# Designed miniproteins, single chains, continued (3): the designs that were tried, part 13

Each design is a single chain, and the fold is of that chain. pLDDT is the mean over its residues in the fold that is shown.

## One batch from the design tools (miniprotein)

Design m8426
Fold by ESMFold2-Fast:
Structure m8426 (fold): chain A 71 residues (1-71)
Amino acid sequence: MSGNEVIERAGARAVAEGGGRAVLDVETRHLSITVTGSGEAARRGEAAAREAVRETEQKGGGTADYTVLET
């Protein structure tokens, strides 16, 4: 329960900082993050996604990945 909340909040923060989308699969506790943008915006989004992956694994007890969709 609390681990899922940590994962959801990590994904929400990544989206707020870098744009894009974050989706949590509650059955597997896997967070999928999509970063959108180009150049420096994509780089900032990727950095935020990497932090969310770390928080999901270290504090949320789940797994996560991210994909960068440059536009």
Scores: mean pLDDT 77

Design m8427
Fold by ESMFold2-Fast:
Structure m8427 (fold): chain A 73 residues (1-73)
Amino acid sequence: EVTELGLKIKKINPELSAKQIWDLVKEEALKRGLITEEEFEAIKNNPDSLTEEQRKALVEAYKEILEKLEKEK
């Protein structure tokens, strides 16, 4: 589902790179307190360390970014 959301973001904003999309998602999740900076670093270094709560938080952050970009259209 994270992959599907990332593809939807790329479709509405094709100028955004995968890194830029990830940076937007990270910034949104940090701003909302869904995931900490330390947790993001751990996920980057070992994706298999993701807890169920962290996965849900990532999905929520992706949805928030997608919604914000859709509102700009």
Scores: mean pLDDT 74

Design m8428
Fold by ESMFold2-Fast:
Structure m8428 (fold): chain A 107 residues (1-107)
Amino acid sequence: SEIAKEIKEELEKALQKIKQGDWKGAVEYLKKATELVKKTKDEEAAKVALEKLDEVLDAVEADKSAPDEVYKALLELAMAILKSTTDKELILRAIGQQLRAIGLLLD
């Protein structure tokens, strides 16, 4: 899927910005990925977004200095993925990632 590739590329850019400590840049790329997810009901795109979001969440957890805006962007992405799919396993994974982002925001 072309859109799955575009989502992966935007999330890979977000991950690079996180590794650079550029939280503003990370939020911009997370928002771009969210808009792409909102435009599709492609299960491959949802799966790729979830896999890459796990990597982004791992990077954010490793650096506890992330501002609230990053967690809010992650929550919005997880919600967009949840709404983009009818696959029960992908829905449960998206809920799990949303709860993880909420937990990090409230810590």
Scores: mean pLDDT 84

Design m8429
Fold by ESMFold2-Fast:
Formats: C-alpha cells, sequence, structure tokens
Structure m8429 (fold): chain A 85 residues (1-85)
C-alpha cells in the first residue's frame, strides 16, 4: 500500500540520518547540541515527527552506551535488509 511504502521511505531516511548524526557527534557534545543536530538532519531528509522522535531515542541510546560504531553497523545492516525487501 502507499502507506507502507511511505513508512518504508521514512524509515530508510531516518536510518541514513542517524548514521550521519552519529558520525558528526562528539563524546563531549551537550544534549542540546545533539537534539539540534537530530532536528537539522530530520529536516534535511524530510523526516516526520514520529520518526524524528525514534531517531532522537536511537542517537541518545548510542551516546549513553558509548557503542556508536556498533549502532552504526547495525543500522547499516537494517538499511540493507529494508532496501532488499
Amino acid sequence: SAAEEEAREQMLKMLEAIIEVLGETRPDDSLETVEKKVKEYAKKYGISDNYETAMLLIVRHALATGKIEEVKERLRFIKEKLKAG
């Protein structure tokens, strides 16, 4: 359906945006700086509010755990599978 295709497109854009935000985020960045970067990338990619919220939570989780590279690798894997399906 068109709704399922739109959801898939939004999810792919969200995954790409998260990978870029994580690549530009420094360990010493403030929460406000991280939130600003997330919002800027969500706007750049045309991501809706619901997906922007999910994006922020994933970015915050990666930063809180210090597992930035592991999260980026997992997101790249998920993105590949979504593109194939």
Scores: mean pLDDT 83

Design m8430
Fold by ESMFold2-Fast:
Structure m8430 (fold): chain A 114 residues (1-114)
Amino acid sequence: MAADERVMELAKKLYEALKNKDNEKALEIVRELRELVPDEEEFLNQGSLALATIKLEEEGEKVTTEEVAEMVKAGDEKAIKLVQESELTLGTLISLIRMKEAIDKLIERRKLKE
């Protein structure tokens, strides 16, 4: 209940950051979401459904995350595609966080060399 509301609030902020091409803000929000949902598989499942729901709402559809999950289970092609695209987006953001951490580690090594 409280966790679902907070996940949806952060997913909406993430959607707005992505729409505005604010990659730094998007990465910050993904870090916050992962603190709420530490398991990566559960994060991808909850986050992809939330983003797909927000995209459908932007198109004028009145749907809940639970209804989107049922649409996917029923074989709705549009819902499946939006969930898959949302999962790829979240996976890409996780990869960018890991790459940035690797780059920051290289920069620290360089700075520590005087």
Scores: mean pLDDT 79

Design m8431
Fold by ESMFold2-Fast:
Structure m8431 (fold): chain A 66 residues (1-66)
Amino acid sequence: MSKREKFLLFLKVYRIEESDLDPDMSLRDFLLSKHPNAAEDLKAMLELSDEDLEKPAKEFYEEITK
């Protein structure tokens, strides 16, 4: 499964819609707003760095879905 497919599956599991991605929130802050474990779960699933989690959520989505 690609990183893109894993991320899209993660969004489905957490019931996060693409339109919910806030360009002004970091990926970490956005995920923590949905579930306390969401940021660490995504980090483990996609083998992300802490720097990846500090990217704007929408920017991260656009990068991973290339």
Scores: mean pLDDT 79

Design m8432
Fold by ESMFold2-Fast:
Structure m8432 (fold): chain A 100 residues (1-100)
Amino acid sequence: MDSVDQLKQQLNGMVQSSVDDLDTMDDFYRSTITDQSVMDQVTQVITDTRQRLSQLRQQGNNSTSVDQVQQVRQQVVNTVTDTYTRVYDLVSSSIRSENS
């Protein structure tokens, strides 16, 4: 079981890694996607996710218990997972449409 301070440190690291992963994803899809409408949607999803992650980081740092920090960490995981799934679905649908 982690202390509150250790969980907050892990949360801040997790958010930073997630932002770095989103930057890598954005760069990758910009090199691959030629449909500007799809790329605009991907950029919007990534931008909204960065804003949400910033809010969750602040919420986690303001938490006073292990349970509160763990709930925020779960929300970060869910937010990142949902974002990856949404971006993948948008990109995959575009690629399949071009090949169909």
Scores: mean pLDDT 82

Design m8433
Fold by ESMFold2-Fast:
Structure m8433 (fold): chain A 88 residues (1-88)
Amino acid sequence: SREELIERLKEIGEKLLESTDDPLVQSAGRLIIETAEKIESGEMSRLELEIDLGMLRIIRGVLKLIGAPEEQLELIDEAIELLDELLE
């Protein structure tokens, strides 16, 4: 459901913020939480969701390139999958 999806996105974002002080991981966590909050408030446009999803994919790519832990990459990948489902 939409509520379960929003709660999981918030959980993922919080886990990323708690996992490390790395600015890119923290940026991903904050972006995921902000996106979840906008979806919850009904203020999320399809275009804005596509932009946020694109930004997360870029952050994920950079983190993989610099050797970020698999745990953080898996959390970001899950958030990307959940957000992509909302575009259906």
Scores: mean pLDDT 86

Design m8434
Fold by ESMFold2-Fast:
Structure m8434 (fold): chain A 80 residues (1-80)
Amino acid sequence: MTPEERLAEIEARVDPSNKEAVAAVERGRTLIDELRKKLQEAKAQGNEQEAGYYEILINLHVIALDAEVWVLEQKAEKEK
């Protein structure tokens, strides 16, 4: 699964009533979009090292967002 596919899956599965999880997804999407822009700029400049760095950061941030959303969903279930 690509980071883009994983982000889309997170966005599709998040409970819209869990406002904290929705806010986390919105923040994560903004950050990942900024990193994707930097990745495209690095690729356009032929900077393979910088492009690799942003690819790693995008993957890590998507994984971190997935974990954060899961924790927030579990917390919401407990606080019913």
Scores: mean pLDDT 82

Design m8435
Fold by ESMFold2-Fast:
Structure m8435 (fold): chain A 98 residues (1-98)
Amino acid sequence: SATIQQAIRMQQMLLDALEKAKKESQTLSPQQRRLLGGMLAGVIEVAMAVFRPILEQQDPELAAQLQAVYDEIVAALEAGDFDKAIALQQQMISRLQA
């Protein structure tokens, strides 16, 4: 469906951003990495709060799946664990493509 294809594109953009953040964060201290992760998590939470009602109107099951994965990504980012955030993002893309 068009909704699923759009979701896959958005998820790929997020994956690319997370991989870039990980690469750029290699020069940062652990505390600075957690601060960067927390900032990215805050942006994701605000974006999901704004877009969730629109997604629920189009595909409520997809909206629920995206919210659950983003909640886990947020937790990983707040911990400074970019590897876990990337792995969760890759898993979500694989499930959407199945």
Scores: mean pLDDT 79

Design m8436
Fold by ESMFold2-Fast:
Structure m8436 (fold): chain A 86 residues (1-86)
Amino acid sequence: MEGVKQAEEIGEKASELAREEASKTLSEKQAEATGDAALRLGRGVSPEVILSRLIGDYGLSREEARKLLDLAIKVLNKVGLETKTL
């Protein structure tokens, strides 16, 4: 609620772009998973927590979830929100 609205807007934009990029080469389910990962990354959720959610919620293998998470990170960087360690 306090000062988080900008991060949420960036996360939503990254989610839409990640889903669009994934849908060009991946299944609908994988595109949705990629969008969800980008949204959570934009909100500051850790990659490990997102990975577990992708496996649980979408029924993905760990390898598939990692590939989709990597794509989400790349899209988030494209939106100008670097997930780089400070």
Scores: mean pLDDT 74

Design m8437
Fold by ESMFold2-Fast:
Structure m8437 (fold): chain A 85 residues (1-85)
Amino acid sequence: SWVSEILEKVKNAKTIEELVEIMEEASDYLKKKTNRPFSYEVSLLRVINLIEKEMEKNNVPEEERKKILDKIYEAGKVLLDKLYS
């Protein structure tokens, strides 16, 4: 699934800049796929929720899930600051 592909990209990202790009691309893809004009705040939160559910489905350990979620929340803040500042 595309969520699985995004999760792999997130896991393989080496920098915050790469994570920001991944989260922006995932948000844009979600908007296209759902044919809904979501704000970046809404689309980003939906992408994060989908990634969290994919990690639960794949039995990713709690400590690794928290680490990944912390990184994507940080990248999301950077993305929103870039778009709305």
Scores: mean pLDDT 81

Design m8438
Fold by ESMFold2-Fast:
Structure m8438 (fold): chain A 68 residues (1-68)
Amino acid sequence: MHMDRERARKLMEERREELEELLKKKDFLSVGQLLNEIMMEAIKEGVPAEVASRVAIEFYKELLEKLK
């Protein structure tokens, strides 16, 4: 596994509670904004944009599956 993927995942996990609360409220616009902010932070920390976006999509799908 690439360290970049693990770094991006850690940033997503740190904001998990906030993302779950927004999803419970069905505030999909704020969820998208927060995911974008986390992706931009990962890119700023040196994670390639492709890796950051892939991890964000995977994490979002996992949260959606949990809340079904």
Scores: mean pLDDT 80

Design m8439
Fold by ESMFold2-Fast:
Structure m8439 (fold): chain A 76 residues (1-76)
Amino acid sequence: ALADEKLAAAEAAVAEAEAAFAADRSFESKDALEKAYGALQLALRAAGRFDEAAEARRRSEEIAVEVLKEAVYKVT
């Protein structure tokens, strides 16, 4: 089904982004990982998997919050 295909693609994108971030630990890879989790959240919602979509959304938001926390600590 289309929703299953989108979910599989989103899961693959998250795995790829996680591997890239683990390899280089760059800001660009971290930003890509945040976006990958955002796409996964949308794909999970399309598949009717709302609890898992909420988890993916939380992970995306956690990455964004950590960027903000690091910025604050660097100036303090």
Scores: mean pLDDT 77

Design m8440
Fold by ESMFold2-Fast:
Structure m8440 (fold): chain A 84 residues (1-84)
Amino acid sequence: IKDPNDRRALEEEIDAAMELIEYSLLKKTNGPKEEIIEELEEIIREAEEAVEEAEKSKSPVAKQIEKAARELIREAREELEELK
């Protein structure tokens, strides 16, 4: 990945995926609800940044990153609704 926009989109998607791991660990260990909500909000924020960077490119790689990021946002929002 040599396109700067593709690289930035991938970096944001990786950051969102790392937060998803932290969320999964907190949920499994019955961590504080407030911390679980904060991790889900962080996932959404980073995935939204990945979408924005991917939209600036138009490469096939950027389109795949955008699709993955949008799916992650949807899943994280569904989990937030379950915590209400």
Scores: mean pLDDT 76

Design m8441
Fold by ESMFold2-Fast:
Structure m8441 (fold): chain A 74 residues (1-74)
Amino acid sequence: AAKEKAQEILDRVKEKLDKFVESVKESEIYPLVKQVRDIAVASLQHLVELGDVEKAKQVEQETEEVMAMLEASL
């Protein structure tokens, strides 16, 4: 149950980040957005293995804040 909930968080964050990466592929911020995506996905994969839903939610929130900041920089 906990591991499944953490996986759901990973899946939805990854989907949002993958779409954002595709939308900025021609932009100067592309390397930074790709790096944020890679770090966030790796962190969430580790948290899925631990079944740590609370930290997965924290990473989701922090990732959404970073994405909003990067989008505002476009």
Scores: mean pLDDT 86

Design m8442
Fold by ESMFold2-Fast:
Structure m8442 (fold): chain A 75 residues (1-75)
Amino acid sequence: PELEARAQRRVDEIRKKALEEIGKITVEAQNKIKESKDPEERLKIANEASDKIVETLKKGREEIERVRAQARAEA
């Protein structure tokens, strides 16, 4: 059905955006780590990037669940 196909496209877009954001966070963290000569600063950058990735995944999952719930309500 069209509603299920539409919901799947929205889920795919949310996943794509989450992966793009994770990629951006990873690249920015890697660049900062490369420029830092302090091991403690490098660890802090890595931990901050990890926290941002976890938050991005959590928000993505919550948005996907909202999309799926909305599609079920419309069906």
Scores: mean pLDDT 83

Design m8443
Fold by ESMFold2-Fast:
Structure m8443 (fold): chain A 77 residues (1-77)
Amino acid sequence: MLEKIRNAKTEIEAIEKALEVLNTLESVDPELASKALSYLGVDKGAVVEIRGENVEVTYEKAPEFNKDKAIELLETQ
């Protein structure tokens, strides 16, 4: 699972793969999963914005986005 985050080519791919890992990991270690998402620049949830006839789902980005730190956290249980 960590290799999915490590091999992600874009920030969006890294977030998407991290959410996939989180769905599995959250039942085992929710604190570690939450901390890893923070370092990937994503809050645990998604922000839903309604603009006219468009519904947009966005993820909040942390200022200190760091993919390497997220991987380290997941490895250092």
Scores: mean pLDDT 50

Design m8444
Fold by ESMFold2-Fast:
Structure m8444 (fold): chain A 82 residues (1-82)
Amino acid sequence: SAALKEEAVALARELRMSEEDIEAIANAKDDAELARIFAQAVARQLGLPAEAAEDVDVMRAALERLGVPAELRERTLRIAEA
């Protein structure tokens, strides 16, 4: 959805992702592609294990371990699981 894409782009900027990653997110054509690209970008940006890009529970645990604030963590997971 357009709303999910806008939220993902905004959060990618807050997370200081590369312009290349932000552009990839902005150019996603559907919610599944958006979620995949976003999850991969988050895992790469934060140095998470590869499994975190494919498993929302692994990503949640990794973000919690890194001390990511609950509000930011929940926003990230909402986009990644879309």
Scores: mean pLDDT 84

Design m8445
Fold by ESMFold2-Fast:
Structure m8445 (fold): chain A 81 residues (1-81)
Amino acid sequence: IYKDLAIRSLKLAIEAAKNGDAETAKRYLENAVFYAALYFSSDPEKVEEIVELGRKAMEALDAGNFDEAIKYAEELLKLVE
C-alpha cells in the first residue's frame, strides 16, 4: 500500500510541477518521500537514496527550477517502481 501511495503522490507532484504549481508539487513530493521511505524502511541504503532525491527535487522547487524538480521526481519514481 505504501508503494502505491508513493507512486500516486509522485505522479501528482510531477503534474503540479508541469503546471508551475510549486506549492502543490511540494506537498505531494513530501507525501511521496514519506511513503517511499516507509515502503523501503528495511533497506537503509534505499531510504538514503529516496531522501537524497527528494531533497534535490524540493530544492529545485524552492528555486523555481521546475524542469530539474521533474527530473529528480521522475528518478525517484523509477526507484520506487
Scores: mean pLDDT 86

Design m8446
Fold by ESMFold2-Fast:
Structure m8446 (fold): chain A 62 residues (1-62)
Amino acid sequence: TVTVELAAGPVEEQKEAARQAARDGIRLSRETGAPRFEIVFTEPLSPEAAQAIRDELERELA
């Protein structure tokens, strides 16, 4: 299991941080062979930022 931490902020900053964290998590998972990772948020995300994270993860994991 790989844990990736995201900081809250304006929606656009959350999207950018989430996108980078998703890529870093996937890269580490591939390098270490860990089958799963968890994204930990330091503050609740807006629905738009949460959806952007899901879209990015789906795209990278497809």
Scores: mean pLDDT 67

Design m8447
Fold by ESMFold2-Fast:
Structure m8447 (fold): chain A 100 residues (1-100)
Amino acid sequence: MKEKIKKILDELMSLPEAEFFKEPIRHPLDPDKPYFPYGDISLEDIQKRIDAGEIKSLEEFKELLDRMIDLAIAVFEGTPLAEAARKVREKLDELIEKYK
């Protein structure tokens, strides 16, 4: 399982659009706080959780990524960040289908 999840994350992080999500999105007026109310959700944080053995299934992995993507779309709708989030979702769904 961990090997499949790592392959999916590695391919996902290779997308140019993934650059927006490597680090937590910070509030523009308070850079020491995450913009998202659910904490520092980012691709780097998800990678650390995989390495720590905290993500044990494709379902758990997808739920974390979907939460990050949904928040980015909801908060940044009409911006390049929301479009990047949609591209990340498209690739995530493709990769999960490929490796499930």
Scores: mean pLDDT 74

Design m8448
Fold by ESMFold2-Fast:
Structure m8448 (fold): chain A 61 residues (1-61)
Amino acid sequence: MPEELRRELFEGEAELAIKQIDAVTKGLGDGDVEKMVKETQAISDEGAALRRRAEEEARRL
C-alpha cells in the first residue's frame, strides 16, 4: 500500500475513534442512549466505507 493511502487510512481511523469516544461519553452524560447508538452506528458505517475504499485503491496498484 502506498504510504499516502496508509497515512490517510490511519488518520481517518483515528478521527473516527475520537468521534466514537466523544459520542459515547456525551450519550452517557445526557442519558440519550438511542441517539448514542445511532451516532456510533453511523461512525461504524463510515469506518467500513473508509476501509473498503482504501482496499480498492490498494488493489489498483
Scores: mean pLDDT 75

Design m8449
Fold by ESMFold2-Fast:
Formats: sequence, C-alpha cells, structure tokens
Structure m8449 (fold): chain A 87 residues (1-87)
Amino acid sequence: SRPPTLEELEELKRLSEELIRAIEEGKSKEELQKLVDRILEVYSRHLSEEHVKRLREEFEKLLEDRDALLRYVTTLSKLIEKEIQEL
C-alpha cells in the first residue's frame, strides 16, 4: 500500500458526496451499490487487497442500514476533505 494521491482523494470526495446525495434522494440499493463499488475501486489503487476486502465487507453491512451508511459516508467525506487540506 501507498498514500493516496491528491487526484485519488478528490475523486473519493466527489464519490462520497454523490453517495450522500443518492441516499438522501432515496435511490435504490442497486444504485447505492454502484457508487460504493466506484469508491472501493479508488481505494484499490493505493490500499492492500486485505484492506479493500475488509472495507467491502463493511460497506455490504452498511448498505443494509441506510441511516448507518449516511453517517459513515458523511464522516468519511469530512476526513477526506481534512486530508486534502493538510497536503
């Protein structure tokens, strides 16, 4: 694994914000899954396979609880923004 690039962090921020909007708009689980898969693809570029697998398993659980998913992704988006600002 390596640290994320600025481009990867900006893509993760954009995708996290898209996922938040999709949850708030009441999009289907299938549409939410597509956004989660795109987030995991960006993480796969710089995280180990083991970390990506654990993250995928966590997102699969979160997709069953829309409120928990929203809280998780909102926190993730804030952490990504902070990381970008600290570069």
Scores: mean pLDDT 89

Design m8450
Fold by ESMFold2-Fast:
Structure m8450 (fold): chain A 74 residues (1-74)
Amino acid sequence: SREEIRRLLEEAKAAFEAGDIARFDAIFDELVELLRDDPELRSRIAGALAEARALYEEDPERGLALLDRLIEEV
């Protein structure tokens, strides 16, 4: 459901803010599994999470902004 996706995205953001990257990666995997039957939404969410993950060390503020935008779009 949209509510479950939003909850997981909010948990991913909290993990990112806390520097708990292991938890972020686990939630990323859970979202990809949950969205197995929706390839367009899966691609959008996975792409945004991967970009935020890549930005974690170099530009965490931009990573958080991407996560906020993703949550608003769900």
Scores: mean pLDDT 86

Design m8451
Fold by ESMFold2-Fast:
Structure m8451 (fold): chain A 77 residues (1-77)
Amino acid sequence: LADELVEALRNKDAERTRKLLLELDPETRMPDESFEFLANNGGLLSDAELARIRELVAAGRGREAVDFAGMTLAARS
């Protein structure tokens, strides 16, 4: 799952990214804009940032992984 999410983000696969995020927390409501933002901008994340996302996902901390990615991308904008 964690490796699959990292690859989906790296490849900008929005549909796969959404599916994997829902598997991490199927009951957590997440805005479509957040899924789109991560899926479309994941390729801008560094290998170190992707490794952190992978670590958080593997630990069951999927929401924190989303927040980390969003904050990291926002800091570059």
Scores: mean pLDDT 70

Design m8452
Fold by ESMFold2-Fast:
Structure m8452 (fold): chain A 105 residues (1-105)
Amino acid sequence: SHLEEAKKHIEKAKKLIEEAKTSDNPLEVAEQAIDHLEEALRHAKKAGKDGIPILEEIIKLSDELIKVILEAMKVEPEQVTRAIGLALRAIGLRIDAELELEKLK
């Protein structure tokens, strides 16, 4: 089901966000987390109102991921352009999830 697929992607994203905090390559790990959140959003949109808890989790994880990306810039300052691009993707995910929640109210 779309709900089960969304939940699997959320759990993978959560694990990757935690891994990014201690990684020597935090931006690479953060990018993988974004990919999983994008898949979770896709499945949540197809679940309608049953996807509301997933949309709320995507918003929370996107906020956490933005913080991780900003901290990663201190570890990998040479990759600032990549970090900005990833932060914009995470912001876009947050906005998309909030817009989907508004439609379901």
Scores: mean pLDDT 89

Design m8453
Fold by ESMFold2-Fast:
Structure m8453 (fold): chain A 105 residues (1-105)
Amino acid sequence: MKMISFKELLSIMEKTLSEEDLIEVLSTLFNLSKETVREILSKSEEERAEWLKSLFLSRGVEVDEEKEEVDLESLIEVLRESAEMFADEETRELLNRLLEALRNS
């Protein structure tokens, strides 16, 4: 079981996808407005990491709150399941790029 910090996860996401693509993915996966996601992504790294933590906890991702880390396999499974429920073809391609980056981390 591989654990990754929320700050490292955020770094991987932001490096893999453009800001607009990340807004599309997160708004679709979590049923949020693009305006809400854009506002959060404009905040500090600490606030963005805390926000991602709250979102993943709400979807049943396994999180070590004391260590500020997420279980990578649990995260990948939740993202895959969410993609099948909500994502159009364009969003699925962006998610597959993100999943590939996470698997190689």
Scores: mean pLDDT 77

Design m8454
Fold by ESMFold2-Fast:
Structure m8454 (fold): chain A 99 residues (1-99)
Amino acid sequence: MEEEVRRARREVTIGLASLTVLAMAAISADREKGREVSRLVSEAAKAYEEGDFEKAKEYGRKAARLTAETIPSISAAAERAEEIFERAAELARRVQEKL
């Protein structure tokens, strides 16, 4: 159980880091849209901390998609960051259900 919790936290941290890189890229391309991506990433982190994994996934998805709209050339990277974070949040949700 503790190892599962530690793994879930690590994967969510990696997912949030991936989304943060997208936010930095978006800010560099379009400051206003980039600020919105950054806010969405912050809301995803907050929802995760509050145990609302569905809301965390929703905000992460919105952040990645807004980044892809802002910078179409990195849309594949945005999609991968979304997948990484969504998988991590789902893992955290399943671990929490076992506790």
Scores: mean pLDDT 83

Design m8455
Fold by ESMFold2-Fast:
Structure m8455 (fold): chain A 58 residues (1-58)
Amino acid sequence: AVEELERTIVRIVATEGAEAAARRAREAGLDVSVKNGTVVIRLPEDPEAVRRALEALR
């Protein structure tokens, strides 16, 4: 679910930092930008894409 993907990304930011989270999210196929230390991640609307990204980030 989108909420689980959000929680996973927040956990990575908290434990590994924003730049590491951005890199991992990009590797998982998510649309990611980093601006002035702020990570902007666009979550996919396709539930299958959300599931695949979640599995790649675990």
Scores: mean pLDDT 77

Design m8456
Fold by ESMFold2-Fast:
Structure m8456 (fold): chain A 71 residues (1-71)
Amino acid sequence: SPLFERLMEELEELGERLRAARTRAEVVAVLNEVSRLLEEAKRRLSPEEYEEIAEKANEIVRLGLAKLRAL
């Protein structure tokens, strides 16, 4: 669906922002955007499309949480 494609592209951009993040504030901003995106995806996508979004988002969340622990 067009929404699924848009959310996948947003997640890819958020992953790039997370890799570039150097401060706690930058990491938190990315994690907040991922949370917002997941809530929208759960509400609006099919279960199958949501599962793919959730898997990609979970990778970004894990990296962000690891960065926060190291700061």
Scores: mean pLDDT 88

Design m8457
Fold by ESMFold2-Fast:
Structure m8457 (fold): chain A 96 residues (1-96)
Amino acid sequence: MAAQRAAEAAALARASAEAAREARRMIEAAKAGEASESEAASRIVAAALLAMAAANLDPRYKPVLDLIVEAGKAFDAGDYERAIELLEEAARLAEA
């Protein structure tokens, strides 16, 4: 049923938003020396996988995945502030 597929995509997008917010918190903790960079990276990967699953069900969520991928690239480059901003934008877009 198309309605069930849309509901599943929305639930995955919401889970991706929650994972993106957790990734943001882990990046802030890593900046403070209170968490490892690998823990922050794993949360970004989790957010990306959930966004990819949502996008596979509904292509409207592809921009959410694209923002999380860009956040991961910023994080790998050491640009923590840009990574945080991109994750916040991805979470807002996923809940729109």
Scores: mean pLDDT 85

Design m8458
Fold by ESMFold2-Fast:
Structure m8458 (fold): chain A 77 residues (1-77)
Amino acid sequence: SLEEVRAEAERIADETLKKAIELVKQGKPIDEVRKVIDEGAQRILDLMLEHGVPREEAARWAREAYERILKAVDEIL
């Protein structure tokens, strides 16, 4: 169901956030951190599009996840 797809997207976002925070705590370069966040957002977008979510809605979900993760990372830096 679409609800299950959204739940999976949220799991990917959560996993991406945890990985990004861990990289920051380990002192990894910001470019490496940003790459992980970008890859996570792309995975969310691809997942939603593959399951028939409209492009505008899928892009919005991926962008919101990206922005949320970046803000959390910025608060730790």
Scores: mean pLDDT 86

Design m8459
Fold by ESMFold2-Fast:
Structure m8459 (fold): chain A 66 residues (1-66)
Amino acid sequence: MPVVSRNQIVEALMELAGLSPEEALKTVEELGLPEWIEVSEAAKKIAEKFGLDKNEVKKKLLELAK
């Protein structure tokens, strides 16, 4: 299963929610996300937090996962 790092989630939050790097990192910490997380699980938590479309978040995370 594809996984993403905290840094990739920070990048996704900056692009999708317009957060600063510091705000995005704080959000990842508040969500209790580990350093590496499965893309679908990360997308679900981010979508619930910000009221975003889960599929759009998942697509962005998959683009960042290499």
Scores: mean pLDDT 80

Design m8460
Fold by ESMFold2-Fast:
Structure m8460 (fold): chain A 91 residues (1-91)
Amino acid sequence: KALEYLEKARKAAEEGDLKKAAEYAAEAIIEAARLAAEKGIAAEFGLSDEEFLELAREHARRFEEFLASLPQEELLELLDKLTEEVEEIEK
């Protein structure tokens, strides 16, 4: 699911819809955080799954604003890095 959002984000960015790309990237971050919490990552940081997801949602909202401000080429590079990180978490 996180990878599906990143694919949609990349397509939106390629089409020049940077706001929509940022929105999809934020959704991907939230879904990746949910998967990471299920794998015990939240516990590694001394957080509950709920606390970890709330932090992820807050950071995703702020990051969405940042992503929407980036030039298209920088946004695409960042989406590539996010995709790589999410693929690693899904394994």
Scores: mean pLDDT 77

